# Designs tried in a protein design run: designed miniproteins, single chains. Part 4

Each design is a single chain, and the fold is of that chain. pLDDT is the mean over its residues in the fold that is shown.

## One batch from the design tools (miniprotein)

Design m106
Fold by ESMFold2-Fast:
Structure m106 (fold): chain A 100 residues (1-100)
Amino acid sequence: PSPREEAISALEAALGTVKEIKELVQKGGDKREISIKGVAASLLLTAASLYAPELREKLMEAHRLIFKGVDAYEAGNRDEAIKYLDEAIKVLEETLKELR
């Protein structure tokens, strides 16, 4: 596959993982599972940035938003967590639209 196709694949997987994190937050899911999925999303964003270095700054912003969401949930603030995760989803969806 091309670097662009690999970046798209990694970003689609990252977006899916962030959506899973949001669903777990909404259901009052396990904080450890949410944290582990946050790390998994981060690794997928790192992979995407290796294939598409021009996206590095946008992907770093998505990374920050994901961990703000995870940290908010760990602090017991579900509404704040959902807000940050929705912002991360928006960044990732916009980035995918630009690559497609």
Scores: mean pLDDT 89

Design m107
Fold by ESMFold2-Fast:
Structure m107 (fold): chain A 67 residues (1-67)
Amino acid sequence: DLESIIKVVAARRGLTYTKEALELLIEKLKKVPSLEEQLAMILKVNDYVKSKGKTTVTKADVEEVVE
């Protein structure tokens, strides 16, 4: 399940997702054709949030990274 993957990967980086951020990212990921590209998108969002010194990924963060 994409939700489980997002949560596990986020936890390894000390990140948590809001419900709205998680739901939006899952919606965007379902449109991505490969698991490799899905993982790359999750990592890109996580790296963006870490670069801002934050520990919580919000819907706005997902919207900024994912078009």
Scores: mean pLDDT 84

Design m108
Fold by ESMFold2-Fast:
Structure m108 (fold): chain A 64 residues (1-64)
Amino acid sequence: MGIEIEVDPNASKEEIIKTLEEAAKRSTNPDVKQMLLGAVDRMRSSSREETLAYAQALADFLKA
């Protein structure tokens, strides 16, 4: 089952993190949930631009 994540390129770092946390909470696949939670943890110590780039790459990966 594909997970669709919409990442707003103008969103704040906090908004991007919240989007991924919500996606993790709604995921029924444990591997996807762990991947999203790991990404969120990494993003808390990253810049806004790094957070955006990582979130977009992850959204593209999970869309399949």
Scores: mean pLDDT 78

Design m109
Fold by ESMFold2-Fast:
Structure m109 (fold): chain A 76 residues (1-76)
Amino acid sequence: DELELEVELALVTMQVALIKREVERMSPDDPNREKLKKLVEEAEKYIDEALQSTDPEKRRELIEKARELVKEAMKL
């Protein structure tokens, strides 16, 4: 379902943006800040690739990769 992929992409994009905002508010002394920043940067790359892809299967794989990075970030 193409609509499901669009919704999933929008949701993961929003989650990454919220985590990015949290990183900006974190103390420079927080050991998780650099880890979160790296996870956000990697997730943004997958989101950008998914936005540019016309292949539904590739788009799904990229969204799943971004979601896994968001899950990892949420554990910190």
Scores: mean pLDDT 85

Design m110
Fold by ESMFold2-Fast:
Structure m110 (fold): chain A 62 residues (1-62)
Amino acid sequence: SLPSPELVRATLLFMQGVLYKKAGKLEEAARYFEEAARVSQGVDPKFAEWAREELEKLRKEL
């Protein structure tokens, strides 16, 4: 079966967060990880937890 549209969207948002983090744009990266966690919460709680962990690590660098 194909992944849910929400999980596809969350994955793309997460990837954007990673790219912004690598570019040193930490505030933008934080917004993308937060949105990825929000979108995935109802369809993949483990993915949402992973996105929140990345957000928490990033907040320690801000």
Scores: mean pLDDT 84

Design m111
Fold by ESMFold2-Fast:
Structure m111 (fold): chain A 61 residues (1-61)
Amino acid sequence: SGTATGVTDDGKVYTGTAELQGRFAVVRDANGKAIALVALAAGGGRVLGADGSQGTATVTL
């Protein structure tokens, strides 16, 4: 699996392990908990955090 780095509209930074599932990447923390979902596009995508935060992310698979 790969990695993801995202920044929310509120300036929070998320990092985690990325797993491709269809057109989305599921981002997990060090404990394996799903913390964000990224809608994939060329070069990255929109991120939706488990807390409802939104932003942009870069995913490397």
Scores: mean pLDDT 76

Design m112
Fold by ESMFold2-Fast:
Structure m112 (fold): chain A 75 residues (1-75)
Amino acid sequence: IGEIVEVHSGDYIPADGIVLSGSGYVNYAFAKRLDENGNVLDKLVPVKPGSKVYRGDLLQGSSPEPLLIKVTEEP
């Protein structure tokens, strides 16, 4: 809680948090997002400072490297 973690391209987001620095794309497939047919949604979502990220999302790309995330407890 409140820790700052560095995440590099190809890493899983280790905990729910808010992006502090850097921007990139996370793949929701690893967070078990489902489409209307019940299939795991393989969807790239852009993230930037202020964006929420969730444990289990895969960081597929970031610029600049690394992405800095402030860990938060999400209800």
Scores: mean pLDDT 68

Design m113
Fold by ESMFold2-Fast:
Structure m113 (fold): chain A 91 residues (1-91)
Amino acid sequence: AAAAEEAAARRTVAEAVARAFALLSEEEAAALAAEAEAKLAELEKTHSREEAERLAEEYTLDRLLAALSRHDPALAAEARAAVERLRALEA
């Protein structure tokens, strides 16, 4: 049950990310990519590579969903709920 719930939530997040890139301008997408790169570099100063990559991915996802909410707040809310569900399942 938990594995199926995790798979469904991950699928929802992946679909939202794909839609976000389709809805965001090339300029917005480039800005988010630059922000993600800067965050990863900062995290690498105090964390292992694996930890820095995981934390940077979490940060990037939160920022991407925040940007998506300007275009499609309902989809962003659905994806955010899926992220919270994934966090709960891993706790």
Scores: mean pLDDT 78

Design m114
Fold by ESMFold2-Fast:
Structure m114 (fold): chain A 74 residues (1-74)
Amino acid sequence: AAAIEEETRRRVAELLARGEQILADGKAEADRYIAAGDLDKAKEVVHESLKRARELGEEAARTAAEGAAKIAAL
């Protein structure tokens, strides 16, 4: 139980941290395009970063559900 809980917590934290990094990188890239006057590229970067962060958030939720199911089966 404790080993599955710890592994699940670690995996969820990893996925969420990756999502935060994607958003931070996307903001920095969008800021560069805004400074260059390329608002269309800035918009594309924001959309792609949000999409990637959402996918990682959904994977984190699924990972948590799988961990809970494994604990319940013990």
Scores: mean pLDDT 86

Design m115
Fold by ESMFold2-Fast:
Structure m115 (fold): chain A 85 residues (1-85)
Amino acid sequence: MTEEEREKLEREIVEKAKEELKNSKVTILSDAELEAMTARVRALAAQAEALRESDPEKAVELTLEAATLALRGMESKKLRAKAEA
């Protein structure tokens, strides 16, 4: 895979994750739920890296799941800040 192809794929994954988030209901998560979500994002990212050479399709799927969870966590934090204002 070329560096240009990798950058394009990364952009497509981020855009797809943003679209998934726009169509989903985001709720205010507890600190424990946000911590668990962060741990899962790290686990999915590590698993994707491990599979990058042996199963690139599954690596992309895991990267998309990690990106979607990370964006959901950020939106939950924004909702908490808005609720406290």
Scores: mean pLDDT 76

Design m116
Fold by ESMFold2-Fast:
Structure m116 (fold): chain A 83 residues (1-83)
Amino acid sequence: VTLGDATLELPAGIKVEVSGDKITFKLPANKDYILTDGEQKYLIPGGSTVTLDGKARTITIEHDGKKQVIQLKNSFVKLSEKK
């Protein structure tokens, strides 16, 4: 999916909600995910709520009451299932 200047590649079957400059989705709780931003890799726990802000170029991860904000370095980022 593309939002503003950012493109996020998602695994098949992820349902997204689009609102203005933001895409929000919830990851299935039964597996973990890896977010790849060029050379940077971030572990995203299953069950997390993820918000991409295409204008601010940030990803916000909410899991178990904890909030993490990642500033994106690249216009293309990929979310994949952890194997």
Scores: mean pLDDT 76

Design m117
Fold by ESMFold2-Fast:
Structure m117 (fold): chain A 65 residues (1-65)
Amino acid sequence: MTLLERAEEAYRRGLEAERAGDLEAALRHFDTAGKLFAAVLGSDHPRAREAAARARALAERLGLS
């Protein structure tokens, strides 16, 4: 499995967790996806920025700094 495939899988798991209402799991998965997308595509790539933004939004909803 490539790092890109791992990033796609983490992003998908984040979406599934968010739909299920498991915001803490969604945060972990989107954070992982963002880091993997950044490593493969660059931190400025739209996919990396989107995953990181989703993680940040979830952290804010959970009251995390």
Scores: mean pLDDT 87

Design m118
Fold by ESMFold2-Fast:
Structure m118 (fold): chain A 100 residues (1-100)
Amino acid sequence: MEELKERAERLEEEARELREKAADVATQKADATAAADKRAAALRAAGAASTPAEAAVLDARAAAVEAGKAAHDAGMDAELAELEKRAEELEKEARRLREE
């Protein structure tokens, strides 16, 4: 009984750490999104104060930042899904051990 309880407690701790890592990744995603949006907005604002040719270049750079943001967000979403899945599997195993 005690060894199964200790194993369950370790799995619960590992799941908690994965949940905390997922929260950190979500915060990093939000911060990266905000930074990308700010950068794209700054590029477009600079374009508004520039010649039409310079504005076109800055708009293209803003679009590249937005494309990079979309790719990065997709990668972060995949990492979040994997962390959540691992936490759920550990939580399920811990419950199984506690029922034995």
Scores: mean pLDDT 86

Design m119
Fold by ESMFold2-Fast:
Structure m119 (fold): chain A 82 residues (1-82)
Amino acid sequence: GSVEDLKKTIELLKEVLEDSNKEKVEELKKALEKVTGLEVDFENPESVKKALEALLAKIKERKDEFSDEDIKLVEDVLSVFE
């Protein structure tokens, strides 16, 4: 996905963490699937972990395009699944 797709995915992740609802979770799922190319199932922790690992890898490839705060957010969320 584009840098804009990655940024949108991070914003959706922030929104779900602050106030999760079914619509926001579905938008996050679609954004993660688009940027990672992986199928995402939020009922399967292994699926979520793989998607977040792929998202973080994509962000780190374009580290100059992202704030340290956004990178840390994805790392912190991923650490919950370790």
Scores: mean pLDDT 81

Design m120
Fold by ESMFold2-Fast:
Structure m120 (fold): chain A 70 residues (1-70)
Amino acid sequence: RLEELAERVKAAILAQEQPTLTSEQVRDIALKAGFSEEEAELVGETAAQIGDPLTKDQAILAVDVAVRRL
């Protein structure tokens, strides 16, 4: 479940036209992909710790780090 959701979030991040994302946008993408409110909050907090705004590569790293803690 978490691996499938993480892949959906990464695909959505890569599909964004803008070169950078806010931590709030990363959290919203995780929610839309099917993460719970608590899971998406952890993804967003992890993203904010890496950078805000952050690059697509940094956003993907945030998803991978957060999923390992879920």
Scores: mean pLDDT 79

Design m121
Fold by ESMFold2-Fast:
Structure m121 (fold): chain A 88 residues (1-88)
Amino acid sequence: AGLIQEMLALHKARKDLSDYISSVLNRIATLVAQDTGLSQQDALDLIRNDIDRAIGLLSPQNQQQVQQLVNDLDTKMNQAIEKYKKEL
């Protein structure tokens, strides 16, 4: 493909990954809000400023759910990077 097509593919991959990351962060914030009584926004702010503390406030069940979400995110990030490398 030409350079423009490669740049467009990269832009789409970055957007798709960014959207997925935002989705994962919102899901984690929902679990933090559920266990702590914080608002969704306060839970997001806690995750942005101190993720280890945010996770530490979760029930063991929700800590496992967060670990699964993080593992799924890592897998998706690695797949996106490998797809980008193959298209380049």
Scores: mean pLDDT 76

Design m122
Fold by ESMFold2-Fast:
Structure m122 (fold): chain A 80 residues (1-80)
Amino acid sequence: AQELRDAGRATAYTVADNAAKTSGQKVGDLLRQYADAEFEDAERAAALGDEAIALDGIRGGAGVGLIRISRAVTDIGIRS
């Protein structure tokens, strides 16, 4: 339901904000866009994820953030 989607989006945004501390604000912004896209358009989410990884390079914050956001979105889909 809407309440579970809002809670999951808040969790995903927290993950993105934490990744920004490691990998910079631009990566955090891409992960926030990835979180929104995961609820709407899987192809756009994949493209945003690839862009975040490319921008992050070897720092690793984007990769961890993408996995955690994807799991949060999947958990909502199961529990909604």
Scores: mean pLDDT 72

Design m123
Fold by ESMFold2-Fast:
Parts: C-alpha cells; sequence; structure tokens
Structure m123 (fold): chain A 62 residues (1-62)
C-alpha cells in the first residue's frame, strides 16, 4: 500500500524545503500510527513547484 503526505510553502529556500519535508514526514508517520500501520522501510521525497509554491511530498510503501 502506497502512502503519502504533502506539505506546501511559498518560500523556495533550502530551510523552508527542509521544514516542509519534516512536516510532511511527521504527518505521514502520525497518520500511519493512528491507522495501526507500520512505518515504511524507506521514504521517497519529491520536491516540485505548483502555482508558485514549493510542494514537498513524502511517500512510502507499507
Amino acid sequence: LEVSATSRTSDHSDDAIAQAKDTATQDLLDTLRTAGLPAPASLTVTVSTEDGQTVVTVSGEV
């Protein structure tokens, strides 16, 4: 089962991207924990730009 969480920021700095990644990762892990699912063995981080915002998506297979 593929699971993902997304965080957006209007700031394109490395610091903002790192914070968005941390936020998306925490959201994903909290969602999985609440659902009684294990943490993914590996996470894939995708950074893209949509409508002038930096979009950070963290995904994993469980």
Scores: mean pLDDT 82

Design m124
Fold by ESMFold2-Fast:
Structure m124 (fold): chain A 91 residues (1-91)
Amino acid sequence: AEEHRRAAEEHLQALEDLSSPQLRPTVRQARELALELAEKGTPEDAEKARDIVLGTGRAAVRSDAANADEIAAQAKAAAEHLRKLAEILKE
């Protein structure tokens, strides 16, 4: 469980760093909220965190065509770790 939270945090930090300056504050807020939800330790909160990450990733991709592939990859990686966290929390 903890390993997936840390991996998601690392990918979300990379997403923030790759995002346009105009979106970085929004990406940071989404990262903080997603990590707070993941820390609550319920599958439902982990799935909410995943949805926030995917939505934020889509917004970041639309704002920066040059880094779109890298932004999409980081958002998908973070979302996948949050999905695995939700599965572990169901057990």
Scores: mean pLDDT 79

Design m125
Fold by ESMFold2-Fast:
Structure m125 (fold): chain A 74 residues (1-74)
Amino acid sequence: MPSEEELNALMAALLRALDKRARGEALSPEEVAALVDTLLRVAASMSPEERARLFAQLARVDPELAARFREALA
């Protein structure tokens, strides 16, 4: 299970990314890389079932980020 600190950091990063996207702002390559890295670290500590739930939640809030995360895992 990811720690509460890891989940909190992930949620804060997702909310920031969503806010930027809502304003029509693109994420920098650094911001995208940092988000993907955080997601990969969290996913590595999860069971396949937990990972599927995280992925479903991501797809609900930001389908583009979810797609990038899927590509990084494959």
Scores: mean pLDDT 70

Design m126
Fold by ESMFold2-Fast:
Structure m126 (fold): chain A 97 residues (1-97)
Amino acid sequence: SLAEKQREALAAAAEAARRLGLPALSESDSEEEIRRITVEIARIEGVHPLLGEAAALFILGRVKEAERLLFEAILERTETLSEEALKVKKEVEERLK
């Protein structure tokens, strides 16, 4: 199950790299090459850099480390979205007289 999900993650990252014109990804690539590509995918897609790092760690079987970075990225993004939601709410309230 976990090994299958790791293979699926690698395949998804390889397909994203192909679509974005990045170097091809395979299971024979070094840890540094996998990390470099997944971080670059995250940057181009406009997602949190820690999600790129977490994806690399998950593909490499470092599941606990990937999980920690994923939760950190989710918490940071949730805080940012909460602040934006509050800003939008204030702007709407000022337009409604």
Scores: mean pLDDT 75

Design m127
Fold by ESMFold2-Fast:
Structure m127 (fold): chain A 85 residues (1-85)
Amino acid sequence: SVEDLYQEVLEILKEMEKKLEEMKTASRDERKQLYEEVNKLYLRMTKLVLEALDLTTDPDLEQQIMDLYVRGEDIMGEIRRIVGR
């Protein structure tokens, strides 16, 4: 269901935020490993967002799903900046 997909995306975003925080104090080797893990989470999140959007025609719910996607992109943007140092 759309509701189950929405909840799964929220859980993935929480895990991504946790990995971002770990990255701030991690060594270079640890940051590389964390980046690989977060990239897998991001790809899964993107797939679930697309599935959720396909299942709904409610514009308010579509907006809520898109807001989660944007949040995921923002987290990945921050992670890429940290890893690129």
Scores: mean pLDDT 87

Design m128
Fold by ESMFold2-Fast:
Structure m128 (fold): chain A 100 residues (1-100)
Amino acid sequence: SEIVKEALLKLKEIYDEFLEEYYKNLDKLSEEEKKQLLEALKIFNDMASKIGEAKTVEEIKKILEEGIKKLEELREKAGPLVKEIIDKFIEKLKELLKEL
């Protein structure tokens, strides 16, 4: 469906922006903070994989909601810079969810 394709393209744009933010801040991050951002990247990859297999808007919404929840759980344990980065991308994912 067109909505599934559009959701995947928008998620890819958010993912690519997250990767840029990760590389841009790499020299400012502690070893623990790098691991936390890599954990966030895994959550994004899991969302993308699941959305690629999704057949309905409702399935996409559920995947995004579950991914947002995992990122919110991760941010609670994160250092200030990682928390700021994760919060920015949670908001982008929430906006994507509203557009569906």
Scores: mean pLDDT 85

Design m129
Fold by ESMFold2-Fast:
Structure m129 (fold): chain A 85 residues (1-85)
Amino acid sequence: SLEEFAEKRYKEIREALEKEGASEEKINEAMDYFGKALLGLITGNALENVEKYANKAVEIAEEESEKAGKIVRELLEEAKKEALE
């Protein structure tokens, strides 16, 4: 289900950021933007708005490490594929 997908992806992004030594503040900020992007996909928000939030989540993660940024980007692309078929 979409709820199971969201829970799994939130866990994966959090674990990736924690492993890279990100602060709780940075983790929460990245997860907030990730959540806004995911909610936008679910509610049929304009793709431009989804991309804006997605880009912010990736930027915050990339500040911690390239690997964290890549993981967040891949999770967002998987979410787009699942929401848009």
Scores: mean pLDDT 76

Design m130
Fold by ESMFold2-Fast:
Structure m130 (fold): chain A 84 residues (1-84)
Amino acid sequence: MKKEMLLSAADLLDEAIKYVQSGDPGLARFYASTALELMKHAGVDTSEVSKLVEEAVKALREGDNEKAIEYLEKAKKIVEELAK
């Protein structure tokens, strides 16, 4: 169950990246926040991933889509490592 929740969280972060690329920052933020909630329900430490998602949201507010994608990709890699 926990591994499946973390893999689902990684998929949600991938969707967030795709919405940044397609020009929908609102959906990108929604998917990123949903991924964090799913990780919290899996009972893992979300501190580093939460910080990266907050930096991504800040970048989106500033119009820096490339930087937002970098932060979301880093967050996704951490989630994928936790799922191993």
Scores: mean pLDDT 84

Design m131
Fold by ESMFold2-Fast:
Structure m131 (fold): chain A 74 residues (1-74)
Amino acid sequence: MVTVEVVVKVKPGKEEEAAERAKEAASAVPGVTGVEAKADEEKGEVTVTITAEDGEAASRAVFAVLEAVKDLQA
C-alpha cells in the first residue's frame, strides 16, 4: 500500500467544499482504500491524504482530486 498527501490552495470560503469534492473524487478511483480530507481556513488549503493499493492508483487519485477542485483553486 502507498500513502500520498496532496495540498491544494483554494479560494477563501471554499475550503470545506474543496475538501468534500476531493474526498469524493479520490474515493471513486479503483484501488484507493482510504481518503481523508482536511480543510485549513487559516492557510486557505485543503490537505488530502490518500491510501491506495499501489502507486498507479495513488497517481490517478491525485489527478482526480486536482481536476475535481480545479475551479476552486486559488
Scores: mean pLDDT 82

Design m132
Fold by ESMFold2-Fast:
Structure m132 (fold): chain A 79 residues (1-79)
Amino acid sequence: SSMKKKLQQEVDNLEKQIDTLSEQAAQAIADGDTDKLKTLFKQLSDTYQKLSDKYKQLGDTDKAQQYQDMSKTAQELAS
């Protein structure tokens, strides 16, 4: 269906965003930039939450739970 195609495109875009944010987080760790790292973990938390919601809509409950847990971990690291 067109809705499933749209959801898959949104998932693909969010996964690319996670890759970019993860690379930026690795650089922030290398640079010792703790303020940047906290900001990136907040952005990762939000992106993981969005990805979890998309996987719920796709009926992939295992991936939805995995990304929900990742979102919570990133939120804690942002504190």
Scores: mean pLDDT 89

Design m133
Fold by ESMFold2-Fast:
Structure m133 (fold): chain A 66 residues (1-66)
Amino acid sequence: TKKLLEEAKKYLEEARKLAQESTALSQQGLASTPEERKVLLMQGADLAVKAIGYAVKSVALLNEAK
């Protein structure tokens, strides 16, 4: 239904936002000192995992809408 498609779109938008933040932190980490690099890359990885979670929820809602 249209409601499930709108919810799926919102989860996909959140996933995209988190993926962009993850990429920015990873780029900052590569330009940083070795000590800061590890922390920033780990923070970026955490955001990437959260982005995947939202993308999976979006796909599940799309499957229910069929």
Scores: mean pLDDT 81

Design m134
Fold by ESMFold2-Fast:
Structure m134 (fold): chain A 79 residues (1-79)
Amino acid sequence: SAEEIFKKAEELFEKYIDDPIKAANGTYELLKKAGISPVEAGQAASYVAQAAYYKRKGDTQKAEEFLKKAREIIEKAVK
């Protein structure tokens, strides 16, 4: 489900908070394996990386905004 996929993406975000590139690459591979297109997977992975970057800076509001954008892409793609 979209909820399970997003939960795994959140786990990658938390695990790689200090390494946005690893957060992005892990999310991209996760989403492609789930059958999401490379373009949509890349967009969502970019948002997860941005969320990790802002969380590391202490900007929790921006981190939540980017996670929400990633979630919207995943939910749309998994319909």
Scores: mean pLDDT 86

Design m135
Fold by ESMFold2-Fast:
Structure m135 (fold): chain A 83 residues (1-83)
Amino acid sequence: GKLTEVVKKLTKEAKEALEKIKKAKAAGDSAAYQQAKLELEIQIGLLGIARGVAKVIGDKEAEKLARQAIEEIEAELKKLEAE
């Protein structure tokens, strides 16, 4: 469905932002780190909106995918911030 495709795109963009955070941290590039973190926070927010829309329209598959994506992304971000 259309919303499932949106969730998949947002998940891909969030994972790309996580990779940018990881690379910036390894390089000691604080400016690149802050920019990538902001990009990730925007994608998490959009995934949250998509999850809410999925719940309202009864798209259980899109809601589940968005929930799983948010959980996985937030867990990886916490691991990166714990050091």
Scores: mean pLDDT 87

Design m136
Fold by ESMFold2-Fast:
Structure m136 (fold): chain A 94 residues (1-94)
Amino acid sequence: MLSEEQRAEARRRLAEATERIAEALRAGDWDGVREVARELMEWLVSLGFSEDEINRFGVEMALRLRDEYGVPEEEVLRVVRILREAAEEVLAAQ
């Protein structure tokens, strides 16, 4: 079972990753989006976060990108796809 401290760190990293993705999107840097997504997924999987918890983090990031950063829906959907692909690649590599 993940500790409350590990869950708090995950929330902090999610917020930081969301900001980095928003910055990359403003720059048109989709390679940067993929890099941030991969780093986040590698960290979450390495600590033993479940697929359900990872999916929940992806949904939270999508909502924040839309509501807090004003990212267009089409770009948010593309980020969600990138997050899913990154999670699948990291899980397959284990």
Scores: mean pLDDT 83

Design m137
Fold by ESMFold2-Fast:
Structure m137 (fold): chain A 99 residues (1-99)
Amino acid sequence: AVEEERRRAEALREELLRRYEEDPEAARAEIRARLAEFEARHGERALELAEKMKSVEEFREYLLEEAAKGDEAAREMLEGLVVAEAGEEMARLEGERKA
């Protein structure tokens, strides 16, 4: 179900941010490694799909619906989006710590 995929995405985001609170350097290294893997596997297709979408929110809803139907590529792209968003949050927090 879409709600199950949404809860899974939320749980991943919370786990990544929790790891950042415990070890910021290790968490940021994990984000970089996961994003590199995502780009290598799905970057081109994700870019093509994003170009057809009006917003990140529309893209997220599309991925949630397709993942709920059993599309593994859509689930992996949704995970990549969550990782990217967590990485942006971590970068913002790092900026605040240095200010």
Scores: mean pLDDT 79

Design m138
Fold by ESMFold2-Fast:
Order: structure tokens, then C-alpha cells, then sequence
Structure m138 (fold): chain A 66 residues (1-66)
């Protein structure tokens, strides 16, 4: 799952909260400070969320137009 993939980057305890903050549009700088992780790790987590979101959207579009 997306949460499990994010947990590999930020740790299991933080994964759900990190995902929620990404979805709220919390800045890379604020998340880096809040979770004590590098900006690079925050960018990686954001990339995973975006890729997952695109996949879900593609599936929804296919379901409607197929």
C-alpha cells in the first residue's frame, strides 16, 4: 500500500501523518523540520503520493469511459 511505501522512507509511526500532511499541502521545509527527515525524503514521499494519485485517477477514467 501507499502507507507501507511511505513507511519505508519516514518510518511506520510517522507514515500516516506524513501522508495526511502531503494531502493537505504542507510544505517540504515544514515537513522536514516536523518529522526530522531530509527534504529529499519528503520529496520522495510526495512523489509516491502523486504517482499513486495518478494511478487511481487513470483507473477511475477507464471505468467511466470504457
Amino acid sequence: SLVEEIAKIVGEEKAEEVLEDIRRGVSIEEMSKKYGISKEKVREAIRLEMEHGVKVLEEAVRKVFS
Scores: mean pLDDT 79

Design m139
Fold by ESMFold2-Fast:
Structure m139 (fold): chain A 69 residues (1-69)
Amino acid sequence: SKEEIRKKLNEVVEELLKEFPEEDQPQVRAAADDLITDLIDQGVSEEEAVKTLEESLRQMKRHFEARRR
């Protein structure tokens, strides 16, 4: 179900958020929530959604690190 996929993706976000600076976590969480909603609306599978979310969060981390320099 969409609810089960959203719960799984939220768990992935919580785990990966720990890798971000505390000050950046609210912005990353908001961006991740928007992405999760988009993926669910597109009908993406749970496996594909998890992979997309992990890659997007990895890209966001690189972006925030570049912006802080």
Scores: mean pLDDT 80

Design m140
Fold by ESMFold2-Fast:
Structure m140 (fold): chain A 93 residues (1-93)
Amino acid sequence: SAEVEAVRQGAENTVKLVLRTKNILENKDKSASEEERETIRKALEEDPELREAVELLLKLLEEGKSPVEAMLELARKFGAEEADIAQLEAALA
C-alpha cells in the first residue's frame, strides 16, 4: 500500500510538471524565463520520443484521464518494465 501510494503521488507530480511545461510553452506561466522556454523547446525538438510522450500525456489529460490512468497508457505505449506497469495498475485499482 505504501508503494502504491508512492506511485500515485509520482503520477500526480509528473502530470503537474507536464502541465507546467505546457503553460510555459504557451507563455501562460510568467514565472519561467525566455531561456527556460527555449531550453524546453530544444529538448522536445531533439527528443522525438519525449515529445510524443508529452503530447500523448496532455491529450489523455484533456480527455479526462486521471494522472495514474494517463501514466499507465504512456508506460504501455513506450515499453516500460512489467513491474512498473503492474504498480501503476495497482495504483488505479
Scores: mean pLDDT 81

Design m141
Fold by ESMFold2-Fast:
Structure m141 (fold): chain A 84 residues (1-84)
Amino acid sequence: MDEELIREAVELAREALRLAEEAAKAEDKEEAKKLLQEGLRKAARAQEVAAQITSPEALARLEEALREISERFVEAALKAAEKL
């Protein structure tokens, strides 16, 4: 169960990162905006799933799995926002 929540949160975070990176590379401002908005929605869903985890061990595993993804997401999202 907690491992299933970790897996779901990580997958949502990876989807969010992919969308943010696509937004950062998008040539059209409206396309970049749409991709960034969808990425932010996926990131919010990942947070909602993560909030359901109450085990300290499971939270530590999630934090480790999300560290690099979160850093890359913020960088890509900021780069995409510069176009808006």
Scores: mean pLDDT 84

